# Designed miniproteins, single chains, continued (5), part 101

Each design is a single chain, and the fold is of that chain. pLDDT is the mean over its residues in the fold that is shown.

## One batch from the design tools (miniprotein)

Design m19510
Fold by ESMFold2-Fast:
Structure m19510 (fold): chain A 97 residues (1-97)
Amino acid sequence: MKRIEELEKRVEELEKRIKELPEVKVKKIPEPILEAEVSVGLALMLKGLKMPEEKILEQLEEALEALERYVESGSGENKQLALEILKEIREILEELK
């Protein structure tokens, strides 16, 4: 449970940081956002297959790391998609409690 709570705090911190990113006129999907989406997809697959919670949390951690790299880039491209991915991560974490 402590690991889930730590990941939830990272989600809240990332949401704030993403919201602070500048908006851009032309939107494209940055590579870190694609990496995050793949990791979330893998987490959902592992959850559906009843794999150990530890393996699911590993994929969610990779997704959060990718979103952290996205924020570090300072790009506001597809900011709404990044927030939607964070929402998916939060929902998975809630279901694992």
Scores: mean pLDDT 81

Design m19511
Fold by ESMFold2-Fast:
Order: sequence, then structure tokens, then C-alpha cells
Structure m19511 (fold): chain A 82 residues (1-82)
Amino acid sequence: MDGVIDGLEEMIEEVSKKKELSEEEKNVIILSLENMKEASDDEEVKAILEETIKKLESLPSVVKGEEVAKILKETLEKVKSL
């Protein structure tokens, strides 16, 4: 779980520094979340990450960094609540 929490916090910090994310940058974040999901042994963490991936995939190809950061922060709070 620590690796997922640290990874989410790093992604939130990086995304929050950007006004807008390109489609490539959004896809890198999605891939990172998929890798975290695959590396996790916790089924509840996997389910939370899967929902986050679906939410990010539903966003436009160019999206505000603050909007992605909000979704990642909601994910972080859910993981921390476990």
C-alpha cells in the first residue's frame, strides 16, 4: 500500500504543476495506475485504481491538470481509508 500512496502523491504533485495535460501525458498517468493495480496484492486497492482509470479514460484528450489532480486526490483518500 505504501508504494501506491507514494505513487499517487507524486502523480498529484506533478499533475498539479501543469495547466493542461496532453493525451500522451494522460495516457502515461493511466499506464502508471494500471502498473500500480497489477503490482498490488490488495483487491480493494485494485478496485479503487480500476475506477480511477475508468474516470481518467472518460476525460477529453486535452484536460486541465487540476481536474486530473482532483480525481487522483479522491483515489488517494479512498486508498488511505482502507
Scores: mean pLDDT 82

Design m19512
Fold by ESMFold2-Fast:
Structure m19512 (fold): chain A 55 residues (1-55)
Amino acid sequence: SEVEKKLEQIKKAYENSMKIVDERTKKILKEAADLNLELIKRKHGDTELVEKYKN
């Protein structure tokens, strides 16, 4: 689905960022990723799928 593609893109971008940043920046990036997932959840209503990627 289109939502699954978006969630996978967010996950990959987050993982790539984690390879080059310190622990404090990792927390900031995780918070940003979680906010992006919440926006997708609100826009598409796919609560269960989004929660799976958040954890």
Scores: mean pLDDT 74

Design m19513
Fold by ESMFold2-Fast:
Structure m19513 (fold): chain A 74 residues (1-74)
Amino acid sequence: MLSPEQLLDRAGQRLGDVYQENRDAPVEEFLRALDETERELIAEVEREHPGNQELVDTVRRMARQVKRLAAARA
């Protein structure tokens, strides 16, 4: 089982990877990739730490920040 800290570190790395991979992609494709990644990360939080709303909220904030950067390029 991943600790909360390990899960957040992995979430940050995954979101960063998606950002770099889609840096030159059309905004709509970039946002779709980020939406899918956010769904997977939230599912992992619920699987590893069921009911940990603080972790879910933290992942959502991280994903929202990256989506905001992507949208600002539109």
Scores: mean pLDDT 82

Design m19514
Fold by ESMFold2-Fast:
Structure m19514 (fold): chain A 83 residues (1-83)
Amino acid sequence: MEIESEYETEGNVTRVKVKTKDGDTTGELEGESVREGDTIHTKAKAVITDGDTTTYTEGEAVHELVDGEARTVSASVTSKTVT
């Protein structure tokens, strides 16, 4: 299995990229998180291919920082598999 990861933070934005490979299975994950005051907006997407099957997953979440505690305001995740 091969795993490559990279991340960068610039100001209030953090980005993450992860790539994996194990035989006929490949995976790619991308995430971005943006902080605006006490609100954190996160979005991520992943694509996993295993032979003839590809699974697409995407998600978005909003968190609010209240007195140092992270509270989930909204979250949405969708996944679809194609053969």
Scores: mean pLDDT 79

Design m19515
Fold by ESMFold2-Fast:
Structure m19515 (fold): chain A 62 residues (1-62)
Amino acid sequence: DVLARFEAARAKVDSPEGQARVAALAKERGISEQEARDILTLAEFRGISLDEAEAELRAGRA
């Protein structure tokens, strides 16, 4: 189920290990932790790269 897969991805990103990755990605890319969390969640949910997830989120927001 799409919803269950999305919830699993969000839970993984919200774990202690996931939050460490969020902070590292935000610092590395010069973005907010909220943007990094959204990128990591989308990448896990869709099974795509972080670069593809960031591009998709920026295109959808623009």
Scores: mean pLDDT 81

Design m19516
Fold by ESMFold2-Fast:
Structure m19516 (fold): chain A 64 residues (1-64)
Amino acid sequence: DKEKREEVLRLMDEARDAGHDRQQIADILEKAGFTEEAERLRTDPQYWQDLMGEIGDRVKAEME
């Protein structure tokens, strides 16, 4: 679901900007109802890297 992924990325970017670490970001996602995404973020380092990379690419594209 594209809308769900966009919301997850938005929450992650906002939480990261607020200084939250990976575990805190996962807790924020879980509280927002993204339980599966939160669990995968805690247990799958590749998932974390993929999402952080996507956020970074979007931020870079917006600045350029």
Scores: mean pLDDT 76

Design m19517
Fold by ESMFold2-Fast:
Structure m19517 (fold): chain A 73 residues (1-73)
Amino acid sequence: AAEAIREVLARAGASEAAADAVVAAVRNLLADGAPLTPEVLLQVLRAVAAHHPDLADADLPALARELAEALAA
């Protein structure tokens, strides 16, 4: 859910713009039937971090695992 993504990213200190970009990317993955694994979510986070420097300083592998757990619940 979008709320779960925003909660995890806000805890990591990401901006609302970065969180919105991750939400949009995850929605596209779900529309395509892609699995929300930590590996796939890490690729999303790296792509968003390229345009959002506030996210680039975060532990992206740890965030990817936390997002996968939150989205699986």
Scores: mean pLDDT 82

Design m19518
Fold by ESMFold2-Fast:
Structure m19518 (fold): chain A 62 residues (1-62)
Amino acid sequence: NVREEIRKLVREGKGYSYKELAEKFNVSESTIGRLVSEEFIKEWMEENGIKEEDVEKALKEK
């Protein structure tokens, strides 16, 4: 499953460029960018101790 492999490589911090990932999996750089952005947002939230539920709660309670 190409998408899961891309997300795994991003999570492992291998330092691949979007072009290198696109060539490896024979997809567009735009597809890589979308998948990488989703994984980085999730990983960034985890690293900063932010949960999706905590964000929703903060937005509702202001």
Scores: mean pLDDT 65

Design m19519
Fold by ESMFold2-Fast:
Structure m19519 (fold): chain A 79 residues (1-79)
Amino acid sequence: MLEELRKLQEESVELLRKSGEKVAENAKKISEEAAERVRKETEEMAERTLKSLTDSVAVAAGGAIRAIGIEVDAELEKK
């Protein structure tokens, strides 16, 4: 009787411990997956932002170069 109660207590504690370990492992996997997803999204956002900034700077620079070119062409056409 006393040994049977002790065995049941040990089995209950072991089951709870194993359940806790499985929950912790699953939580770790979910956290790792979430971190990887956030990293991917952040990388995509950074690439998109850099492309948009590069495109915006290129458009602004292109506009300035065209304006200068138009003025030079106008002066050359003034014969």
Scores: mean pLDDT 74

Design m19520
Fold by ESMFold2-Fast:
Parts: sequence; C-alpha cells; structure tokens
Structure m19520 (fold): chain A 60 residues (1-60)
Amino acid sequence: SMMAELGRELARKGGEALAAGDDETGSRLAQQGSDLLAEAMGVKEGEAETVRAVLEALDA
C-alpha cells in the first residue's frame, strides 16, 4: 500500500508539472507513478491499461 500511495503522489506531481508546462518532468513522474502502482497492485500485462486509466483519473 505504501508503494501505491507513492505511485499516486508521483502521478499527482506529474500532473502538476504538466499543468506548469514542464512536459518532460511531468511525463517522467507520471510514468514512474504508473510503474509503482503496477508493482504495488501486482498488475499483470493485461491490466496495464487499467493502471494507466487510474493514473489519468488521479491526475484530474
């Protein structure tokens, strides 16, 4: 759960960076958040789209 929490925080920070016009940092943080959420949830290859959708929802 700590990894999932960290993943959400990274996704949030990524969204903030994107909103500030820092696309490079924002994209990197969003990707790191996605990777951590996938690890924390034990997501299989078939669930990658679900993890991405969750990160997008957290960014909104």
Scores: mean pLDDT 71

Design m19521
Fold by ESMFold2-Fast:
Structure m19521 (fold): chain A 60 residues (1-60)
Amino acid sequence: VKVEVEYEGDRAKVTIELDGEKYVLTVPASAADATAKGAEELAKTHPEDLLEYLRTASLF
């Protein structure tokens, strides 16, 4: 999995690449680091749960 954080003032975009697909979450900047770390850990332990969450929470 690949996780990138892009800060935009008071918000951040967390981009998660899993199996060649990209998911973008927009979170408060203060939550961005925790969100990125959580996604990386979940991808290692429960990748199916991460995928379900990303599909539900993404703009798609």
Scores: mean pLDDT 76

Design m19522
Fold by ESMFold2-Fast:
Structure m19522 (fold): chain A 77 residues (1-77)
Amino acid sequence: KVEELLKAIKPYMEEIKKILEQPDSLENRIKALELQIKVYEEALKLEDDPATKARLQSDIEQLNKVLEKLKEELEKK
C-alpha cells in the first residue's frame, strides 16, 4: 500500500520539484497546487479506511477551494 502510493505519486512530486526550482509566480503556484491535488487523489484511490477516505476527500475539497481562489486572482490581473 505505502510502496504503491509512493510509486504513484513520484512523477507528480518530481514535477512539483521542477516548478519550485523556477521563479515564484502565481501561474507556478497554481500548477504546483494542481499536482498536489493529484497526489491526494492517488492517496484516496489507494486508501481502504472509510474515515481516512473522508479526511482525504475533505482535504481535496479544501485544496480545490484554494486553487479556485488563485485562479480568480490570476483572472483579475
Scores: mean pLDDT 80

Design m19523
Fold by ESMFold2-Fast:
Structure m19523 (fold): chain A 68 residues (1-68)
Amino acid sequence: MDALLAEAGAVYDEAMALKDILDPADVQKVLDLVRQAVAAVSRGDAEAAREHVKKARETLKEAKEKAE
């Protein structure tokens, strides 16, 4: 669980560092997925937390590709 929180935090930090060059809608989507991951950790749902972290990372990667 702590590792999933650390991963979610890393995705959040990267999205915030890039927020000025990324589409604001994509940044918001990443932040929403990070919030969902944190909520899943809080309720003990490790599977949902992993899925939300993975989705956040995929969304961030796609946002970075579009920002070229």
Scores: mean pLDDT 83

Design m19524
Fold by ESMFold2-Fast:
Structure m19524 (fold): chain A 64 residues (1-64)
Amino acid sequence: DVARLLEEIERMIKEKSTREEILEYIRKHASEELRPDFEGYVDNLLYAGGAVAEEHRRRILERA
């Protein structure tokens, strides 16, 4: 479930998991097709800020 995977990524960031740990989680649990979207979402959450991340989150859910 894409929505559940996004929520888990968000939890990992709040719990101070490293970028590398989160990317490993994505590689294990996300389909290969959606993996770049999830990886980009992590980078937006860590570096671009909440508004950019929220827009990306909506686009990922639309593809699911």
Scores: mean pLDDT 81

Design m19525
Fold by ESMFold2-Fast:
Formats: C-alpha cells, sequence, structure tokens
Structure m19525 (fold): chain A 120 residues (1-120)
C-alpha cells in the first residue's frame, strides 16, 4: 500500500507542475482571451482540489490509498481538459499549444507513477 509520504510527494510534484504551467500560460497568452481565463480557472480548481486531498491526508481524514485514488481522479480530469484546450490553441497560439503538450506529457508521467504506487 502507498505510504502517506509517497502520496504527499506526488501531490506536491503535481501542484508544482500546475503552478509552472499557469505561469507559462500567463507569459504567452492574452489574459483577455476567454479560453485563456477558462484554462487558468481550471488549473486553479485542480490545485485547490489537490490541496484539499493533501490536507485531508495530513489530518488523517482519509487513508493514503483513498487520497491517491482521489489524486488520480484529479490528474485524469486535468489531462482531459488540457488535451481539449490544446486543440483550440493549435491555430490561435502555437507556442501555448506546445506548453500544453509539454505539460500533458509530464502530467501523464506523474499519473503513471501514481497508478504504479496504487498497485503496490
Amino acid sequence: MPSKEEVLELADEFIKLLEETKQKIRELADPSDPLVQRLLDFLDYAIEKIKEIKEALEKGLVTPEQALERLIDVMEETIKFLKEAREEFKDRNPELQEVLDSAIKKMEEILKKARELLEK
């Protein structure tokens, strides 16, 4: 079974990637674009959800396995949203599409680690 420390480490790694992705989007994208605002709002939502999972685990309200299952759900939802967003930026902002492609790849690597940890 996953340890509390392993789940917290994965949560922190994913939060860091989301924060870095938000910063790159802010640097490359027009903040007045409704799609950009929706993308940033979703990343904030994902960060808050992971922080809630982290807090619940730290307070002993959930087991490491339950926290990891919830974390995987947030990761899968985030990857799905970013894949949909990247297609809309293909013709509008190619640099932002490449940022999203890089983020998706890194998120899929963390998701793979999370799934492997759940199988232990």
Scores: mean pLDDT 87

Design m19526
Fold by ESMFold2-Fast:
Structure m19526 (fold): chain A 94 residues (1-94)
Amino acid sequence: VEEAKKKLDEILKEFEADPRVSEEAKKAFRSFVEKVKEILEDESLSVEEKRRWVDAMFALARRDLALLPPEERAVGLEYLDKIKKVAEEALKKL
């Protein structure tokens, strides 16, 4: 999980540095990434439960991105896909 956390933090820094993204979107994305990290670290959850929670969170995030302007939505989806790949790889290694 430590390697996944480093990759998630790197992606978050890239997103926060992107001038195409609003401050509100940056706050939402930081909160989202922190929640994903909490799920991956939660020792009370099985790997199957972690996978279900992660999938549910990504579905909700994708829905919320649909409310953004087209350019900001495209950037958000790009970074969301990067976070999803890291989370899926972390779950495969658990």
Scores: mean pLDDT 78

Design m19527
Fold by ESMFold2-Fast:
Structure m19527 (fold): chain A 56 residues (1-56)
Amino acid sequence: KLLIDKKSIETLPSPEIIRRIQYEANQKNLTISDYIKTNLLPKLSEEEQKLLLSRL
């Protein structure tokens, strides 16, 4: 499970966080966009979802 807290989202585009998202997406055979939509966005508030999408 990818541990992304609100502070980590605020530090985007952190290369380490982006790389971790890429790794997790690859492990699930998903694109980064699909991984974010299916695995990350449902766990985030509307504001956090918009912030994450705007920075990736």
Scores: mean pLDDT 67

Design m19528
Fold by ESMFold2-Fast:
Structure m19528 (fold): chain A 78 residues (1-78)
Amino acid sequence: ELEKKIKEQAEEEARKEQEKFILEKLREARVPVPDSLEELYELMKKNLNEGIKRLLEEAEKLYKEVFEKKKKELEEKA
């Protein structure tokens, strides 16, 4: 049960950081922001240029890094 809560909290934090990163980069590039993150990923994969594909790769890497860091921090406190 405790492990599940730690994983859920780490996933939530990683998702928030990934969303912030993507939205901020899209705002800087003046790209329209879709209503949902899932719709954003579909749009980016299907219809966007090389720069946006690179942004997706960076966002995925950031998610993994934040998830691993937060999971480790929460496990150490528990």
Scores: mean pLDDT 71

Design m19529
Fold by ESMFold2-Fast:
Structure m19529 (fold): chain A 90 residues (1-90)
Amino acid sequence: SSAYEQMLSLFEKHVKIAKEDENVPEEFVKQMEEILEDLKKTGDYQKAVDKFLELINEGLKTSKNIKLHMTLGSMDTSTRAMYVVIQKEE
């Protein structure tokens, strides 16, 4: 479960970064927050990862000014977690 807690912490940090970046669409932030809340309620990190991948894919299709990068940590240890970066592309 430490891997789950680390992933949750990293996800929360990236939601906060997205909220503070005026170049990130508000609708993206809302969807990220909904995924985070569902993760907190269910504890199903695999479902959260799947939903987040869908959000990233939709973002890549609809936004020319936002580049979504994702690094998935290995789940082979309790310390590995998902990491996501959202950046505005020049």
Scores: mean pLDDT 60

Design m19530
Fold by ESMFold2-Fast:
Structure m19530 (fold): chain A 67 residues (1-67)
Amino acid sequence: MSEELRQQARDLIEEGRRAIRDGDWDTARRHLSEALRAAEQSGDDDLVREAERLGQHPGVRDAALRS
């Protein structure tokens, strides 16, 4: 799979973590949704699992449901 997609997923996961620490749930949700897509396209199951795990944070899930 593309190293470019794996790197994109890693970067988006880190941005998602920063947004979670900042309490910016809408930003975290956006970055983690993009990270999940990039991770799935990359075929890296570890990155898929990490993005999904972070997306299960209560604040992130609440932001997703508010749409």
Scores: mean pLDDT 81

Design m19531
Fold by ESMFold2-Fast:
Order: structure tokens, then C-alpha cells, then sequence
Structure m19531 (fold): chain A 90 residues (1-90)
């Protein structure tokens, strides 16, 4: 939907400023997607990749980078409560 597309664009803007790893995830999902891929399917794939990468970063002790990716997830889901909780940890 238009809302998911807007959230993805906002997440890209945040990723450019907060984490280069998000840009890589979005590009990888784009390479795996064809012209029939819906915005909802793209959003779901990106969210799954971001969550996995955040878990990997936490395992590596890179908590700040993981926190930024968690913020991006909250923005993409439109979950204001989750966004607030992540921002409070920043």
C-alpha cells in the first residue's frame, strides 16, 4: 500500500544516516524481487532481513547498530510504541 511505501522510504532515509547495513539489505531484496513483487511482499522481506541482521549484530556485541535497525523496523511497521521504546534506549 501507499503507507508501506512511505514507511519504506522513511526507513531508507534513516538507514542512510544511521546504518549502511540497511541499504545493503534493501538492495539485496531488490535483486531477489521481480516486477510482480508487491510493496507488501517487499516490505515483509525487508523486515525479515533487518530482524535477522539486528540479531546478528547483537550477537557480535554491536548493540548500537542493532538498536538503529530495530528503530527502522518500528518505522516500517508503523508501531509508534515500539519506535518510542527504541528511541528511549538511544
Amino acid sequence: TEKEREALEKARALATELSEEFEKIVEEVRKESDKSTTVDELREKVLKRIRKRAEELEREGRYEDALYLRLIVGVLEGDEKAIKEVVEEM
Scores: mean pLDDT 67

Design m19532
Fold by ESMFold2-Fast:
Structure m19532 (fold): chain A 69 residues (1-69)
Amino acid sequence: MRQELLERLKKVAAQQPLDQDAVLALVGELRAAGVSREEILQPLLKALGSLPEAERVAFAERLGAVLAR
């Protein structure tokens, strides 16, 4: 389960264009499963860097809200 969710997150984060809603849903599932912020952020760092500045800021705010739960 935990590793399957991480693998799914990596696949979704690597897709173009980035499905931000799918990523946020998977992050929520991973947090509910007890996965640490650090483990979740690692595969997302590259995806965040690929977004235009305005979209990156908005996505980072949404991601931060989910990770704070």
Scores: mean pLDDT 76

Design m19533
Fold by ESMFold2-Fast:
Structure m19533 (fold): chain A 81 residues (1-81)
Amino acid sequence: MLSPTELRVLQAMARLGLKTGQLKEGRIVASPRELAREAGLSQSTVTRALRGLVDRGLAERLPDGRVVVTIDQLSVAISLG
């Protein structure tokens, strides 16, 4: 089961993917700062939620500190929330 904060972060990923056209590419890449702004959460809250999502295999951390979520991962995560 996803926490409400983890679900809110995934919803922010989906919105950013739509706004930036990344949904067409099948994957969405965003920084914790971008997610915090989109979700209306603090960066520390987003970072904590992202750890949970990465631990579940629903997101992947990039070497530059950004995170990536595929459309398949997003679909699974939304169905769990």
Scores: mean pLDDT 81

Design m19534
Fold by ESMFold2-Fast:
Structure m19534 (fold): chain A 70 residues (1-70)
Amino acid sequence: EPERVEALAAELRDRYLTRADELIAQGKPLDEVKAEIAREFGELLAQHDGPEREAISRAARAVFDELDAR
């Protein structure tokens, strides 16, 4: 369902942006934060298929677009 993919992508985006903000608040450089977030998304992508994988991919793109704008 498109609505399910959109909702899951939004939830994951918010979760990982919060995670990135926590790592930045700890004084980690942005490149290290991006590497850690990429690793965590990679693990999720490896364990999911179909609509869940699509949602994870959309969330990852949105998170990295936000971090690249900073």
Scores: mean pLDDT 83

Design m19535
Fold by ESMFold2-Fast:
Structure m19535 (fold): chain A 68 residues (1-68)
Amino acid sequence: LGPAGRALWERAKAPVHEPGAPFESTKVAPALRLEDLDSMSREEVVDMLVALGLDEASARALADRLFA
């Protein structure tokens, strides 16, 4: 039907073409991240952003906006 749509769909399906079983691991990670994120404080959020690869100044500015 859609040439571009088919290409994207096939690309998304390629990893799911029975190469492994990532579905099991997926269910574990989100539970911990959601609960941990909710318990984090403003300062912890800044530290997390820095760990993700952002500079401390930008991380602080972004965190301030999130809690503003």
Scores: mean pLDDT 52

Design m19536
Fold by ESMFold2-Fast:
Formats: structure tokens, sequence, C-alpha cells
Structure m19536 (fold): chain A 68 residues (1-68)
């Protein structure tokens, strides 16, 4: 559910650990982005909060998917 996903993201942001490929794909799919975006994001070694911010920038049109 949306609430369970939000709680999960909040917990990941608290840890500060680099996002896994699985977590990055889940986050991208949840934002209605292709899983390939999640894979590219995971390779950057970002924290969950950094990853969520970049995905939000793509969704809001502040950056292009290919610029990830």
Amino acid sequence: SDREFAERVRELMRTGKPISEEQARELAERMSLPPEIGDRLAKKGLTPSEAAHKLQDIVLGRMKEEDL
C-alpha cells in the first residue's frame, strides 16, 4: 500500500546506507518509472534519500531519465 511504501522509504532514509538494486527498482516502479532507471540509480551508490530526490527530479521534469 501507499502508506506501507512511505513507511519503508522513511526507514531507509534513517539508515543512510547505500540503496540496493532491488530497493532502487522498487522505488522507480513506485514512481511509475521504468525499472532500468532504478538499475542505473543503484549503480551510483546513492543513499535512499538521494535516490528518492533524483527520481522526484525526473518525475517533476527537472532532469531527464537519460541524464541519470
Scores: mean pLDDT 72

Design m19537
Fold by ESMFold2-Fast:
Structure m19537 (fold): chain A 93 residues (1-93)
Amino acid sequence: MLTTKEEIIQKADELIKRAEELLPKVPPEYRHIVLSLINDLKELKAEAEKTNDPEVLERIARRIEFYEEVLKLIEQGKYDEAADKLVELARER
């Protein structure tokens, strides 16, 4: 579990790098999923960098962990399952 602001930022950077390296290997019809993931991770990293609120940092950590699971599905070629998880997240307020 991500516990510090530094760990949260480092994990976001790791996932962004992994997603960017994966992007050219993904079929063109699914690249929009990876691009959305990269954008969302960059926004979460920026939010984490500008806050010291532990409640906000915990929320960001949970979101990053969710995106790590989405990235794992993409790495396994399970693009439809990854898309379904992103739709599920978008239904949250």
Scores: mean pLDDT 83

Design m19538
Fold by ESMFold2-Fast:
Structure m19538 (fold): chain A 97 residues (1-97)
Amino acid sequence: MATVEVKAPKEAKAGGYLDVEVRVTGGSGTLGIGVLVMDEQGNVIGWGSAAVPAGGTAHIRVKVEGPEGDYTVLAVAVPAGGWRQVGRGEAKVKVKK
């Protein structure tokens, strides 16, 4: 099991980019990191991914292609070659025009 910590700006511009920092503590080997920016209904307005060693930090730039509103930045860690999530973290972001 891994601990996933997400740092994102509290505000982003609609049609702009959100720079997301994902730190993974624990786990083993290489981990795939997926980032989704989603509304309260689970609609995804942006996504990105990276690969990091366990204990590493990823910087993922996500284009936010949705309307103004309140969104969740969800980060998920999955082992390389695996399909099962070993950790997750969340941050909140407000998208403005």
Scores: mean pLDDT 81

Design m19539
Fold by ESMFold2-Fast:
Structure m19539 (fold): chain A 89 residues (1-89)
Amino acid sequence: MELVEEAIKILEEAREKTAADPRVQRLLDSLIKFVKAAVELGLDPKEVLKMAIGGVDYAIELARSLGNDEAVQALEEARKKLRELYEKV
C-alpha cells in the first residue's frame, strides 16, 4: 500500500531530524510501530493516515513543551506531508 509506505518514510525522516531529543524520538518510534501494526492488521489507509497525523500533532505539542523549535519545525513539515497523502486517499 504505497501511500502508507510513504507515510512511514515521512515519520522515519521526522525521527532522524529529531535525534537531539530522545523523548520525541521515542514517541515517533512508538507511532511508527503502531502504523506498521495497523497496516499488517489491514486497517483502512485513510484511518491509518489519520492516526499518523494525530500522533505527529501530539509529538509537536511535546516538542513545544520542551522548547525544541528545530523538532517542532521538522514535525510540522512531516504533518504537512501526511495531510497531502490523506487528501489523495
Scores: mean pLDDT 83

Design m19540
Fold by ESMFold2-Fast:
Structure m19540 (fold): chain A 80 residues (1-80)
Amino acid sequence: EKPVTKEDYEKFLAEIEKRKAEDPRVTDRMVELAKEVIDYAYEKGLPLSLVKKILDAIFEAETPEEAARKVARILYENLE
C-alpha cells in the first residue's frame, strides 16, 4: 500500500482542523495527538490506511486519554 506523501500529510492537516471546527467533542489535546501522528507517519513512510485508522480512533474516542491508548495499541500491533 502507498505510504503517506506530502499531499496526504496536507490533506490530513486539513481534516484535523475540519474535525476540530465541526465536532465540539474534539479537544485541543486530541488535535495535538493527531498532528504528532501524521508528522511521525510522514517521516517514517507509514501506510495511508494505517494513518486513517489511527485518526478515526482519535476522533471516535470520548477522552484524550482513550485516544492516546488507542493510538499506542494500533502502533504496537502494526509496527511491533
Scores: mean pLDDT 79

Design m19541
Fold by ESMFold2-Fast:
Structure m19541 (fold): chain A 63 residues (1-63)
Amino acid sequence: VDPAAFSRAMRIFFTEMSEEQQAEVRAKANELLTQAAKAPTEEEALKLREQALQYIIDAAEAA
């Protein structure tokens, strides 16, 4: 995950997205984080967490 892109995404998430859009992004990211928590290896868990972070970046960029 690109730290600069993630930082920008978090700013957009909290300042430019509506509460409804924030809830939708959180719900989808939480699905990936739940899968990460159930992952059999730390490497797989990290990959799923990275996918959740990338999803947040993509969602913010689309907003």
Scores: mean pLDDT 79

Design m19542
Fold by ESMFold2-Fast:
Structure m19542 (fold): chain A 68 residues (1-68)
Amino acid sequence: MLSAEERAELYARMRRAASILEETLRAQGASEDEINARLAEVVARLAALIAAGDVAGFDALVAEIEAS
């Protein structure tokens, strides 16, 4: 099980990744509806990985977002 400190770090990384994704989509001319839908999807996926304790899967998804 992830510690409270480990979970807090993952949630901080999730918030950072979400911010990067929002700015990237906005810079690409995405609508607010498209941005909101994509953020909701990605945040749900990241939160599920945190809940599962899947740090490797979380790291892979964050890297994919940051590379986009």
Scores: mean pLDDT 84

Design m19543
Fold by ESMFold2-Fast:
Structure m19543 (fold): chain A 77 residues (1-77)
Amino acid sequence: MSVQQLVDAFRAAARAAGLPADVLARVNELLDQAATADRAQFKQLVVQIGSVVNTASDEQVDAFHAALEAELAALGV
């Protein structure tokens, strides 16, 4: 699995979850950074993405996790 495949999975999950526009914009900004990041920076950015997503409603957070799990399963994770 490549970092790009993980970034694409996170983008798809964020879009599918119906996150608020400000949360979605911040998640996409962090994912843009993650696409060009080294392994250590990628791990830090994933933690930051989780923190930003957690500012959304519980329903949107649950939808994001469900969508991300489905995207990662499609990648064979």
Scores: mean pLDDT 81

Design m19544
Fold by ESMFold2-Fast:
Structure m19544 (fold): chain A 84 residues (1-84)
Amino acid sequence: MLPQSVKELARSEEFIEKLSEELGLPKSKIREAIEKVLSKEPKSLKEFFKLLAEELGVPEEKVRKAYLEYEVDLGMELIKKAVE
């Protein structure tokens, strides 16, 4: 069974948006790549990023950068909710 962290990230529209922006690819292509990667049953977020980068034909570093930006945005939203 897929790890919960992988399942949650793969279903996140915000993460798909960040990947689309970072890679310059349409969201539809990213969703197709995610579905193919999930069928390979990645055992961790690290394996998920590696397989996703391979499927999209991009450097793993770009996928990790999109994830980092997604995490930063998530933190900013939490700050906004806490103070405003």
Scores: mean pLDDT 79

Design m19545
Fold by ESMFold2-Fast:
Structure m19545 (fold): chain A 120 residues (1-120)
Amino acid sequence: MELKERIKKLVDEAGKLLDEFIEQAKDYLSEEDINRLKKLFDEVKKLVDEFLNSTDPEEQIKLAKEAIEKVDELISLVDEAINRLRGVNPEAVEIAEKLRKTLFEIKELLEQYIDYLKSK
């Protein structure tokens, strides 16, 4: 219960950070890059929402693994954006680094939840 609530909170926080990052970085990122970030986050959110609403442990493990894979892809895109903005927009870099940390925490909690379900 508690772990699912923490995951939900972090996904909501990541969404807010992504919106703030895009607003700060929009003049430095292509529309294609922005759309890819948004689409990938929407995929993460959908998988996490399905994971949180599932009552089947095997389905929860599958959805969590798929969410982790999408989180890893999103982290990669955020890292590319940080490299592009380094020395150009420090405020956007700060938001992106905070987003990156939040995404890593989501990944860690999803991995912990998978371990919890496998140990039951």
Scores: mean pLDDT 87

